Designed miniproteins, single chains, continued (3). Designs and how they scored, part 74

Each design is a single chain, and the fold is of that chain. pLDDT is the mean over its residues in the fold that is shown.

## One batch from the design tools (miniprotein)

Design m10722
Fold by ESMFold2-Fast:
Structure m10722 (fold): chain A 60 residues (1-60)
Amino acid sequence: SKELELKLAILKFRLMALKVEIELAEKYPHLYSEEELERFRREKEEVEKEIKELEEQIKA
């Protein structure tokens, strides 16, 4: 499905953005709260799970 492929592309872009945010938070901890870093890490785990589930749907 073209719609599933587009959704996968959006999720992969979001994952890239979250990885950058986490890297910035680790390098510049004075600019980020502990709560913000925890939220980024949680969102990353959720997005990675969605990507895996969606990739399995596309392969089927």
Scores: mean pLDDT 85

Design m10723
Fold by ESMFold2-Fast:
Structure m10723 (fold): chain A 70 residues (1-70)
Amino acid sequence: SARKKAEEAFEELRETLAKLPKEYQPLADQTLKEAEEGKKLESDETFLKGLERGLEATKKVLKAAEEEAA
């Protein structure tokens, strides 16, 4: 269901944000707070789509940071 997928996507987003370099952690904290508010205010489908976009963007930032560190 959309609710269960949203819960899974939220946890994956939280874990991925935690892996970002320290300089990105203030933005990661803000992103998590916004996601928690979205969980309370949005429909499960809207929340899931937002999480999927946020997760994709976060994974791209993480890959770029890893490539810069290499």
Scores: mean pLDDT 78

Design m10725
Fold by ESMFold2-Fast:
Structure m10725 (fold): chain A 89 residues (1-89)
Amino acid sequence: DEEKKRKIEELKKRKLELGIERGLLGIKIGILKIIKKNIEKKLESLDPEEQEKAKKELEELDKEIEELEKKIEELDREIEELEREIKEL
């Protein structure tokens, strides 16, 4: 009974840690999307050379956002697995 309680608390703590990581990644994605929007707004007012640079920056931002969104999806799967383990105990 006591060992079972300790295991549940350990799993809950791990779930909390993953939840915090997920939240921080969500904030980072939000910031990157704001940066992306600001670059897009400036795009038409830039010189052709600066437009090409800005387009490459937008492509890099899109890749970073996609990688972070994939990481959130992986964290969501781990959190769901931990929730199942906690319920089974």
Scores: mean pLDDT 87

Design m10726
Fold by ESMFold2-Fast:
Structure m10726 (fold): chain A 105 residues (1-105)
Amino acid sequence: MIEENIKKLEEIIKKDPNDANAWNQLGGLYYLLGDYEKAVEYYEKAIKLDPNNAEAWSNLGLVYKEKLGDGKKAAEYFNKAAELYEKQGLNKSAELDRNLAKEAA
């Protein structure tokens, strides 16, 4: 359940506030709840802690495209995620985000 997962992630973050993956996951749960302000805040926290977190960059792109209406910023974030996925050898994830960037622009 979303609420149980939020509580578990909040517990993890209390013990390790530098867990970028936990912040990214928390952002995703708030996105599913429709709290886009908190989703952005937590994805930005994840990126500040780990700028190589391609998933968090991709998730920011999705929020800006689908909910905030900033297609150019969405394209920037998707292209950043794709670059990071390419560096990690995750070529299918990179291709998906390159396509999302083209659609958002």
Scores: mean pLDDT 87

Design m10727
Fold by ESMFold2-Fast:
Structure m10727 (fold): chain A 87 residues (1-87)
Amino acid sequence: GAVEDAARAVRSAIEELAERYGLTLPKEVLDEIARKTAERIAAMTDPQEAADAFYEGVKEALRKAKGPQEKIDEAIADLDAAYEASR
């Protein structure tokens, strides 16, 4: 369903960025943020608001990641650049 598809997309984005920058997310944190973000996306009728919720959810997950702060900051900068380019 739409919530499950959104949750998968959020998880994939978080996991890809975490892997790229050598970051680790605790499973509980990843599960909670993906679920919460997917529920927010599913509640929205505007595609731009859904995109904004996706971006905010992935960014929140990266802020909670385990790893060097420099790598967390680089991952967030990569996400910010991708989000701006998608506007």
Scores: mean pLDDT 85

Design m10728
Fold by ESMFold2-Fast:
Structure m10728 (fold): chain A 65 residues (1-65)
Amino acid sequence: MTKEVAAMIRAIGIGIEYGSDVEVKFEDKKLYVTVRGGSKEAREKAIEEIKKYAKELGFEFEAVE
């Protein structure tokens, strides 16, 4: 499994765990993530976990509105 596929699967999984919908896009070794639904606290926690995981895999991260 490539790092890109692993990052996308984990991001979606984290979103589901927090009751949120996650859209993921890769461009230029950067992971763009949009998190929608759930509570504001849940979205913030999901974004932070995804960001940490992406950074551990060596990708830049950007949360998109």
Scores: mean pLDDT 78

Design m10729
Fold by ESMFold2-Fast:
Structure m10729 (fold): chain A 87 residues (1-87)
Amino acid sequence: EIEELVKKYKELAAEAEEAIKAGDEKKAAEYIEKALRTLLEGAKLLADRASREELEHMLERLDELLATSPAPELLEELRAHLEELLA
């Protein structure tokens, strides 16, 4: 149920953004990690049904997010999953 994961991601991302603006690094990191985990779950569901071209596009998008992410380990987990599907 991708719609519920999208909603959860948006809520967590908004909370992370507010924590970042408030300078609460610990709270921001916690919400970012939760948001990325939710994104990872949704992305894995989509990846299972995705074409090679769609997987390559998702990987490119992840590289952009990795450049600015304070919690790269979850994005790297998703990246590894996409690479495995492309193999």
Scores: mean pLDDT 73

Design m10730
Fold by ESMFold2-Fast:
Structure m10730 (fold): chain A 68 residues (1-68)
Amino acid sequence: STEETRKRILEATIKLVAERGLANTSMDQIAKEAGVTRGTLYSHFKSKEDAILASFDEGVAEARKRLA
């Protein structure tokens, strides 16, 4: 599903940034790690910064639900 693909992209983004840093992480590497095409990745996020921000928002929302 679209949501499952989005989540996979966010997981790949955080993993690569944690391992290599933002400057050494590319959209091509994120697409490969997530198992998606470059086109699919760009249909969800325009930059690695956007993907990182979205990942943070998802984490906060999920934690809030578990504490409610």
Scores: mean pLDDT 79

Design m10731
Fold by ESMFold2-Fast:
Structure m10731 (fold): chain A 102 residues (1-102)
Amino acid sequence: MMDERIKKALIEVGASEELAEAIVKFEGSEGLELNEESDAVTYFHLGVKYMKEGKYEEAIEYFKKALELNPNFEEAKLLLAATYILAGKEEEAEKVKEELKK
């Protein structure tokens, strides 16, 4: 149930089916390879872990930290928008989705 909600939110914000499945199946850094800055990738992985635990506020903070280190981190923007949807923060989700369209 939770994994399906995460996948649906990711697809709603424009993530590929492959990225959504990779995030849902994420059990550590080994299975998710990203061509991004190492520190930003570390915060991104922490965000994914907290998101999967249903700790959406912590996940949001880690995705924001990833974007502070790498503002062009597309996957972190997608996960931030999806996590806002999961947290019921529709206005914040829409703002991030608008940035993804640019």
Scores: mean pLDDT 75

Design m10732
Fold by ESMFold2-Fast:
Structure m10732 (fold): chain A 60 residues (1-60)
Amino acid sequence: SARLARIRAELEALAARHGLTSLRELALLAVRRFGLSYREAGEVLGVPEATVRRLVAGLR
């Protein structure tokens, strides 16, 4: 969707600005900063929803 494409661009810009390179950091940014569901975060990051859920839940 156009909304998810815009969020992806903004997420990439913030990740570059703050030196975020790991998939886990990107998943946390998508969910916590942008308020995306696990499914929407998966679509933005190009990974399955279950992968996003594990990355977010597994962070210490």
Scores: mean pLDDT 80

Design m10733
Fold by ESMFold2-Fast:
Structure m10733 (fold): chain A 58 residues (1-58)
Amino acid sequence: MASKEEIEEVKKIAEGGLKLAQMLGRQDLVEKFQQAIKYAEEGKVDEARKLLEEAGFL
């Protein structure tokens, strides 16, 4: 069971990565960060973390 603090932390990292990916025009990273935000909102913190690791942000 993911804590609310872990969910908010993962969302913050993913949102920061999304902004950076948009600035760089990296559509592949934009899609990964959008999916990570969605997983975090669903409480799937482990799945969200895996996407952030694949993007090089964890």
Scores: mean pLDDT 80

Design m10734
Fold by ESMFold2-Fast:
Structure m10734 (fold): chain A 71 residues (1-71)
Amino acid sequence: MADQNAQHLRDFLLTASQPEREQVLDSIREAAKDNPQAQQLFDQGLQAVRQGNMQQAAQLAQQGILLLQQS
C-alpha cells in the first residue's frame, strides 16, 4: 500500500545513518527515472539529507513514493 511504503521510507530516513540515507534515496531516484516528478522530489530529498534537514527529506521522499504509486 502506498501509505505504508511512504511511512516506512520516512521512518527509515529518520533512524538510518547518513550514508544509508543517501544510498537509499539515490537508489529510489534511479528507480524513479521514468517519472520525472518523482525523481525531482527524491533529488530534493537527497539535498535535504545532505543539509541535515531530515524532516524535510522524509516529507519529500514520502511525496515521491505516493506519486510513484499513482502512476
Scores: mean pLDDT 76

Design m10735
Fold by ESMFold2-Fast:
Structure m10735 (fold): chain A 58 residues (1-58)
Amino acid sequence: METLGEFVRRVREEKGLSERELAELAGVSPETVSRLERGEEVDSINARKLYLTALKLE
């Protein structure tokens, strides 16, 4: 079972997006993308924005 960070990273890489490009689509900072993909603590609102954006791209 993949984690939220692994899911977001997989979708981003499959679409050929940089962390900055995914951040722009989700309305978060590139640092927030990097932290979530590494399994680091991020704000729940920003985590949700990234998850919903990744779901739309999948």
Scores: mean pLDDT 83

Design m10736
Fold by ESMFold2-Fast:
Structure m10736 (fold): chain A 81 residues (1-81)
Amino acid sequence: MIAGAGSGPGAVLPDGRTGNGGATAFDDGTVGGGVVSDDGSAKDVGTAYDPEAAALATEAGATGDGAKGAEAASRAVRLAK
């Protein structure tokens, strides 16, 4: 867990949102988190995430640009909301 915080300069990715599922993980982390946890696995969220949103989040994490990370998250949240 803690080691993940050192992997990505983007605060929204290294937490628990996984760079690949950043946007869908945001929504699922709040609402679906209960369902996913109750179902038995957080990885279930990973398989259900939008690959387009994941690509945006991964790009933001690679550059470490907070502004790009916020933009990617906003776009993905708009899609998931």
Scores: mean pLDDT 45

Design m10737
Fold by ESMFold2-Fast:
Structure m10737 (fold): chain A 69 residues (1-69)
Amino acid sequence: KKKEELKKLINRLIGLKLRKIGLEFELEELKKKPKTPELEKKIEEIEKEIKEIEKEIEEIEKKIEELEK
């Protein structure tokens, strides 16, 4: 039972990390363009989304740590 929960959390963690990598790539591409107010807003939106994903990753990593111990 504990091993199945770990597998589910690990799979979700991998998915979130892949999503974060995709958003970080998009963010780097946007940062290479000339800065406009619209571009800056888009960058802020992506950075906010990345921070939300980082919070979810941290919560899942804590749950994994608790289950492994």
Scores: mean pLDDT 82

Design m10738
Fold by ESMFold2-Fast:
Structure m10738 (fold): chain A 58 residues (1-58)
Amino acid sequence: SEIDKLEAKIGEKVKKFQEEWEKLRRENAPKEKIVEFLKQGLKELVPLSLELSRLRLG
């Protein structure tokens, strides 16, 4: 279903986000780079989460 495909995409993006977050922390990335990373994650995940909510019936 459309919902299952969207949930899978969100899960995949979250996993990649967590892996990149751990990498940035290990590399002691500057705060500015971390903030941009978090902004990008929100830009990608928030619309998908809202679309998932819209597609769910009852």
Scores: mean pLDDT 81

Design m10739
Fold by ESMFold2-Fast:
Structure m10739 (fold): chain A 70 residues (1-70)
Amino acid sequence: SSAEAAARSGEAAARAGAAGDTAAAWVGMHQSKLSHPAAEEAGRAGADAGKAGDAAANQVHGLRASIAGR
């Protein structure tokens, strides 16, 4: 059903957000390793996950709007 699809999209958005939070926490823990390649990679991953989470959330809102009256 469309509602089921919307729910799955919401779960994906939540997972993306959680991944971003985890990456940010990891970077925070390893902040003492200034200029370390692993810390830089984690920072990029966190930023990418955050952007993906925002995009997924916007898609869920759009999908829900599309199916609301049907």
Scores: mean pLDDT 63

Design m10740
Fold by ESMFold2-Fast:
Structure m10740 (fold): chain A 59 residues (1-59)
Amino acid sequence: SLDDYLAALRAGDPAALARLREESRRAAEGVGKVLNLDPATVERLAELLFETELDAARK
């Protein structure tokens, strides 16, 4: 469930963190394809999405 995933992220579960990184990378690649962004910008967006989602999950 979403609640279980958020709890795992807050606990620093390596599997949950790896999943968030993969989802952030995939989302950034999708945005980059639509907006025709360069690879460096896509990489920065992936890091920003990962950090933003992780911070939102933390208490």
Scores: mean pLDDT 83

Design m10741
Fold by ESMFold2-Fast:
Structure m10741 (fold): chain A 110 residues (1-110)
Amino acid sequence: KIDEFREKARELLTEVFRAAAAGDLDKMREIAQKAATELSRLASEVAGVPVEVKITVSEDAITIEVRAPQAGLEMTITVPLETLKRDPEGAAEKVADALASFVRQAREAA
């Protein structure tokens, strides 16, 4: 399940980061909100405890906050817009790996 979560996270984040690279901020916000909702659902399911994923879009960066309060865990990842424009797919893979690691830790701590 964790490997399936990682792959799904990579897919969802790739859509967000490609939209960011294309410069459509409104479309990016809409996609990011949908991705955050789906990632929260999947992460909670895999971790067995509530996990909240928030994706905030700004002019300079995308900020991803993930929290598992019952496990006492939180993580914030900031991806500069310049990085997203240069390599949106590579950025998505790295963030997906970090989210999968977080979910694994939350599951073990639960």
Scores: mean pLDDT 84

Design m10742
Fold by ESMFold2-Fast:
Structure m10742 (fold): chain A 77 residues (1-77)
Amino acid sequence: PTPAQRREAVALVMEAKVALKKGDYDRAIELAEEAIRLNPAVSATAYRIQAEAYEKLGDKEKAERYRKLAEEERRRA
């Protein structure tokens, strides 16, 4: 990714964390997904945000899937 894409991905992760804390789970998921698209290096953090959002939405299957993805990305780093 370009320096601009790296900066934008970090900003999107920060916005996703804020959305998650405010209870805007759908927005947190969208922002995290966009961050991964711009810079896959943020995937571990972004997947954790998606997992927590899905858990709070009651989608246990997706929450488990994204938790596993986050752990796999953390292991690669």
Scores: mean pLDDT 84

Design m10743
Fold by ESMFold2-Fast:
Structure m10743 (fold): chain A 88 residues (1-88)
Amino acid sequence: MDELYRPDEKLMEILRSIGLTSETYTLGEILAGIGVYLTRQGLVDRGENLGIVDLSGTLLGEIFGRDSLDTRDGALIVEEIRKHSTLV
C-alpha cells in the first residue's frame, strides 16, 4: 500500500500532536499515528478492554463522528481515514 494521502486539517492536527510533520502519509503511517494518539490520550491501556476505546470529547471522535471505536475493526478505521484524506 504505497498510495500517499494528504490528511485534512483536523486529522493533521492529531498527527502533529504526536510529532509527525509531513504533509502526506501512507494509510499504514496514518493508522500507526492514530494508534500512538490513542495511547498518548490514555484511551488504550494494556490489560484492560484493548479493542474498544472511548472517543467522547476527543478530537478524533469529533473527526470520525463517533463516541467509540473498535480498534480491531481495521476496515472501518481505513474507511474513516479515507473520508478525511485526499489521495495524492
Scores: mean pLDDT 76

Design m10744
Fold by ESMFold2-Fast:
Structure m10744 (fold): chain A 58 residues (1-58)
Amino acid sequence: MSMEQARKYIEKAREYAAQGNIALARKYLGEAIRLDQSGEVAEEAARILGDLVAPTAA
């Protein structure tokens, strides 16, 4: 149940990140991590957050 919502938030975060809306992407990633009790989604969310924070100019 909770994992389904967490994955949905991951998808929304990816869409907002693709649009350049980093603030909304981070908000949805935070919600996904908060709902993830198993850690399965937390790994994916952390990976996406790393891409958003890393210098993308290179």
Scores: mean pLDDT 72

Design m10745
Fold by ESMFold2-Fast:
Order: C-alpha cells, then structure tokens, then sequence
Structure m10745 (fold): chain A 80 residues (1-80)
C-alpha cells in the first residue's frame, strides 16, 4: 500500500539520518538519502491523492530526507 511505502521510506530516512549523525559513510548515506528524496518527489501526487495518514508519513519522510542530506553535505564540507 502507499501508506506502507511512505512509512518504509520514513523509517529508512530516519535510520540514515541517525547513521550520518553517528559518523557513518557520509558519501554512501548521502547517495541513499538523495535516492529516497527522488522517489518521494516522483510519488508525491500519489501520496497526496491518498489518505491524510499517507500524506503525513510522506511529508515526514521528505523532511527527514532533506535534513539527512543537509547534515551529510555539511559534514563533507567540514572534512574538506
């Protein structure tokens, strides 16, 4: 279901954000977060056409993915 997909993407984004903050593989985590962000953007019309619970989960996943991307980019810039 769309709800289960949105929740799965949210869980993956949260795990990658936590891994990035813990000093994991920044380049690999950034690539995966960007992939999650792209999938969320591609499926946004479907999530919005679904129920409110799916829309909320997708919105939280999108926000978490953006936070993770920003954190990974900042850490990479600081290391340069």
Amino acid sequence: SLLEEARRLLEEARELLAATQAGGDLEANLRRLEEIYRRLQEKLPEFLASDGETTIAAGEALRTAVEGIQAARAALAAAA
Scores: mean pLDDT 83

Design m10747
Fold by ESMFold2-Fast:
Structure m10747 (fold): chain A 73 residues (1-73)
Amino acid sequence: SLDEEVRRLIERAREEIDRLTREAEELRRKGEELLKKGDVERSEELFRKAEEAEREKERVMREMVEEIRRLGL
């Protein structure tokens, strides 16, 4: 059914977003730890990777919205 298809799309997107959220949080935590130790370059690398995870979250969310729109919702 359409309802079941929409629910599955949302569930898959939520799982992926949750995973990426945890990844971004972990990367920021490690980056902050390195920054406190004065390792600015490695800190910047980890913050950059956290930003990449945030961009992937935006992509997942956008793809979910477009897929739901394609279903006529």
Scores: mean pLDDT 86

Design m10748
Fold by ESMFold2-Fast:
Structure m10748 (fold): chain A 104 residues (1-104)
Amino acid sequence: MEKVEKALEALDEGYRQGRLVEGFIKAAKELGIKVKRVEQNEEGLIDFEFEFEYEGKTNKVRLRNLEPEEAYAVLKALFEAIKNKQIPPGFELDLEATPAARAI
């Protein structure tokens, strides 16, 4: 239970310091999340691919082309849902933000 709070703190600190990728990696270690890919491109957009076990089922998350603020909001909501046991077992999330959907 304390591990989820430490994960949220690591994520929040990383975001505040402009190091969301580092903050996520620290949070993932606290929660036992299997990180398959985390990559930030030259435009600052971040891709995340990871898996975690919840109630005996593997849950898969893929987030693509997200701005740091968007990624932080989604990851924080996901970790809060894990803390509150509000994740459906076998949940899969695939979220891709297109550059055309953002104000340039």
Scores: mean pLDDT 78

Design m10749
Fold by ESMFold2-Fast:
Structure m10749 (fold): chain A 56 residues (1-56)
Amino acid sequence: GAYERAIAAIEAGDFEAAERALVQMVLEDPELGTRAAEAFAKGDYEGAIALLREGL
């Protein structure tokens, strides 16, 4: 799903794909998506992945 795509993109270092997946998550799950996107924007990739794994 969207969580799995976002995690895979971040882990692969594909930040363009990660940003695209996180935008979709903000639209589908605004609370978790926004928190994960904010962590990602701050360079906290480990924190972003941890938040996304909570949604799985």
Scores: mean pLDDT 81

Design m10750
Fold by ESMFold2-Fast:
Structure m10750 (fold): chain A 55 residues (1-55)
Amino acid sequence: SSLEEEIEKLKKEIEQLEKEAIRANIDGDLKTLETLKEELKKKEAELAKLEAELA
């Protein structure tokens, strides 16, 4: 279903953001890390909402 496809897409986006956050942390780019953490929180909240709809 489209909902299941959106959930899988969000999971992949979260994985990519996590990798970017790890790199920003290694590079000492705290400003980018802060921005990525905020984006991750938003994506994780969206994922939780969609998973609740699927359940």
Scores: mean pLDDT 86

Design m10751
Fold by ESMFold2-Fast:
Structure m10751 (fold): chain A 67 residues (1-67)
Amino acid sequence: SHMMKEKKYIEDMAKKGSAVGKHTGQDLADQRGLSADDKKAVADDMAKKGSDAGKDNAKLFIKDDKA
């Protein structure tokens, strides 16, 4: 069904965004010489932002296809 495909696509894009955000956050923390706890906090924050961006991009793509 179309709704099932849309939901899966949004979830897949959120997961990809989260993974990219986490990796970027870890790299930034390492470059800044942050503690392990601070590195985790930065990675978690960037993962959340990446997940949100992935969802937003997926929703825009789905809406564009219907326009």
Scores: mean pLDDT 79

Design m10752
Fold by ESMFold2-Fast:
Structure m10752 (fold): chain A 82 residues (1-82)
Amino acid sequence: SKEKLLELIALILRAIGLEIEAKQKEKEGKYEEAIELLKEALKLLKKALEIAKELGDEELAELLEKKIEEIEKKIEELEKKI
């Protein structure tokens, strides 16, 4: 539905915003704050993934799964710096 597509877009945009903020915190050496923001982004992207699957958008679902893996790896990297 159009409503679900708008929800999906909103979740992705919010996650991107959190990633940008996390990158800024990382540059400042604030690794714990960066991790917190990335975990919030991860939660939003997982919700977006469920909506993409409900809509049958396999290409978007694969893209979101890849992005989720990238963020999870980034969290692991940052956790080693604390």
Scores: mean pLDDT 90

Design m10753
Fold by ESMFold2-Fast:
Structure m10753 (fold): chain A 82 residues (1-82)
Amino acid sequence: MEPASEEEKEELIAEAEELRRRLKEIAAQLPETPENAARVTGAELLVVAAVVNAELGDVEAAREDLEVVREVLRELEAEAAA
């Protein structure tokens, strides 16, 4: 199995925290709709999953989770700009 270094875990956790901060900022700018609330909540759950996967040494799963969060964040930013 692919080894995970402590540096890789720390970087993934730091990225997750940054994405969580961005989600909080964008959520404040979005229209208060059930659809937007669901997208924000789903992305927040993926941030938690990424942190857990990183701590367990599954850096591939953590990166995949963070990629999905980045995609959702991009969609939310587009919604806020519309």
Scores: mean pLDDT 81

Design m10754
Fold by ESMFold2-Fast:
Structure m10754 (fold): chain A 77 residues (1-77)
Amino acid sequence: SKEEYIKRLEEQIKELEERIKKDPNDWASYAKLGELYAELGKNEKAIEYYKKALEIAEKEGDKLSVEELTKKIKELE
């Protein structure tokens, strides 16, 4: 059901939030949180997490990830 699907997304979000507490420089986990919040229709939260992922990816010099994250943010604004 839609309710079971949402529950699964919320469980994944909780696991990823625990992951970023252990590794706050894991931009991929922040990007995944952005995807999951966007899937839930929580676009403001999705943008916040994508922006955190973008900041870390920029500091690491990952040009391709910077371009993709910037695009995702613009699509949700």
Scores: mean pLDDT 86

Design m10755
Fold by ESMFold2-Fast:
Structure m10755 (fold): chain A 96 residues (1-96)
Amino acid sequence: AEELLERIRRALEAGRYEEARRLLRELAEAHPEDFELLAEAARLAAEHSLDPLAATSAMMQVMAAEEDIRLGGDVREASERVAAAALAALDASAAA
């Protein structure tokens, strides 16, 4: 898990958005209920996103998902929303 997250960080630092997107998808598929891991990946995607609107949306989804979990919401559903928002931020960057 940590190794895959580190690979995502390095890909984003290198401007390799397609590679980062693929690795983030692998992370979400391998760890679909690890909310903290997926939230960290989403924050990383937002930080490196070339689309400010997509970056803001991803960060807002992380905050909303954290609140949903705090209120007893479904961790898997929250994790899926956060992963989707992160992928969207990377998609916008890859298309630039």
Scores: mean pLDDT 81

Design m10756
Fold by ESMFold2-Fast:
Structure m10756 (fold): chain A 68 residues (1-68)
Amino acid sequence: SEEELLAKQKEELKLQAEGYVKVTFGEEGEVVETSIGKTTGSALVKAGGKYYKVTINKLTGEVTIEEV
């Protein structure tokens, strides 16, 4: 179902976002929010007392990480 696909996409995004924050900043992070668009997914990751927005473009595979 579409709901199951969305749930799977959120779980995959969570794992990827936490992994990117760990590799980039060396901090273990926890995803606190996710947003799934048609072409992009974004996650808010709490790590080392800070928040990071990780955005993944589903079409290009480009990853953007910004402290918020």
Scores: mean pLDDT 81

Design m10757
Fold by ESMFold2-Fast:
Parts: structure tokens; C-alpha cells; sequence
Structure m10757 (fold): chain A 97 residues (1-97)
């Protein structure tokens, strides 16, 4: 499996858990797996500028995830998940360049 295929699968798992209002521990565990794939992708990106941009997006993704885990409002969690998904898609595009 390619890193992009693994990232898409892990993002889909995180999204499904957030949509199901799963326990924070389960959301955190799948999120940590997704972040490990993004870190590997940043390291595999041969262009240092693109690698740096991926790492900056990873920082933004972590801050959104903290808000998801801290929130008690399911509607807020779903909106934050949409924002996180967009940032993950941006990082995936930078890796594919």
C-alpha cells in the first residue's frame, strides 16, 4: 500500500469515529496513527520546502484535533473534523508533488 492510500484509510477511520461520537481514547489512537503516516510522508518528500509545508500543516491538524477532543458539542466536533480533513488533503497534495 502507498503512503497516500494508508493516509486516506486512516483519515476515513478518524472521521467515522468522530461522526459516531466514539470515546476520546479511540479517536486519539486512530488520530495518532494518521499523524505517524503524515510524519513519514513529510520525511519521504524530497523537496525541503514542500516537506516544511507538510510539517506546518501537521501542526495545524494537531491543534484542530485538540479542539475536537476537548469539545463536548457533537456539532462543533463535526465542523472541526471538516476543517481537519481539508488540512490533511492539502498535506497529501503537497506530498504527491
Amino acid sequence: MTPLEILKAEMARVKALVEANAPQAEIRAEFDKMMAILAAMASLQKDPELSKKIRELMGEIVEIAKQILASTDQEEKLKLMEEMEKKVEEAAKLYAE
Scores: mean pLDDT 86

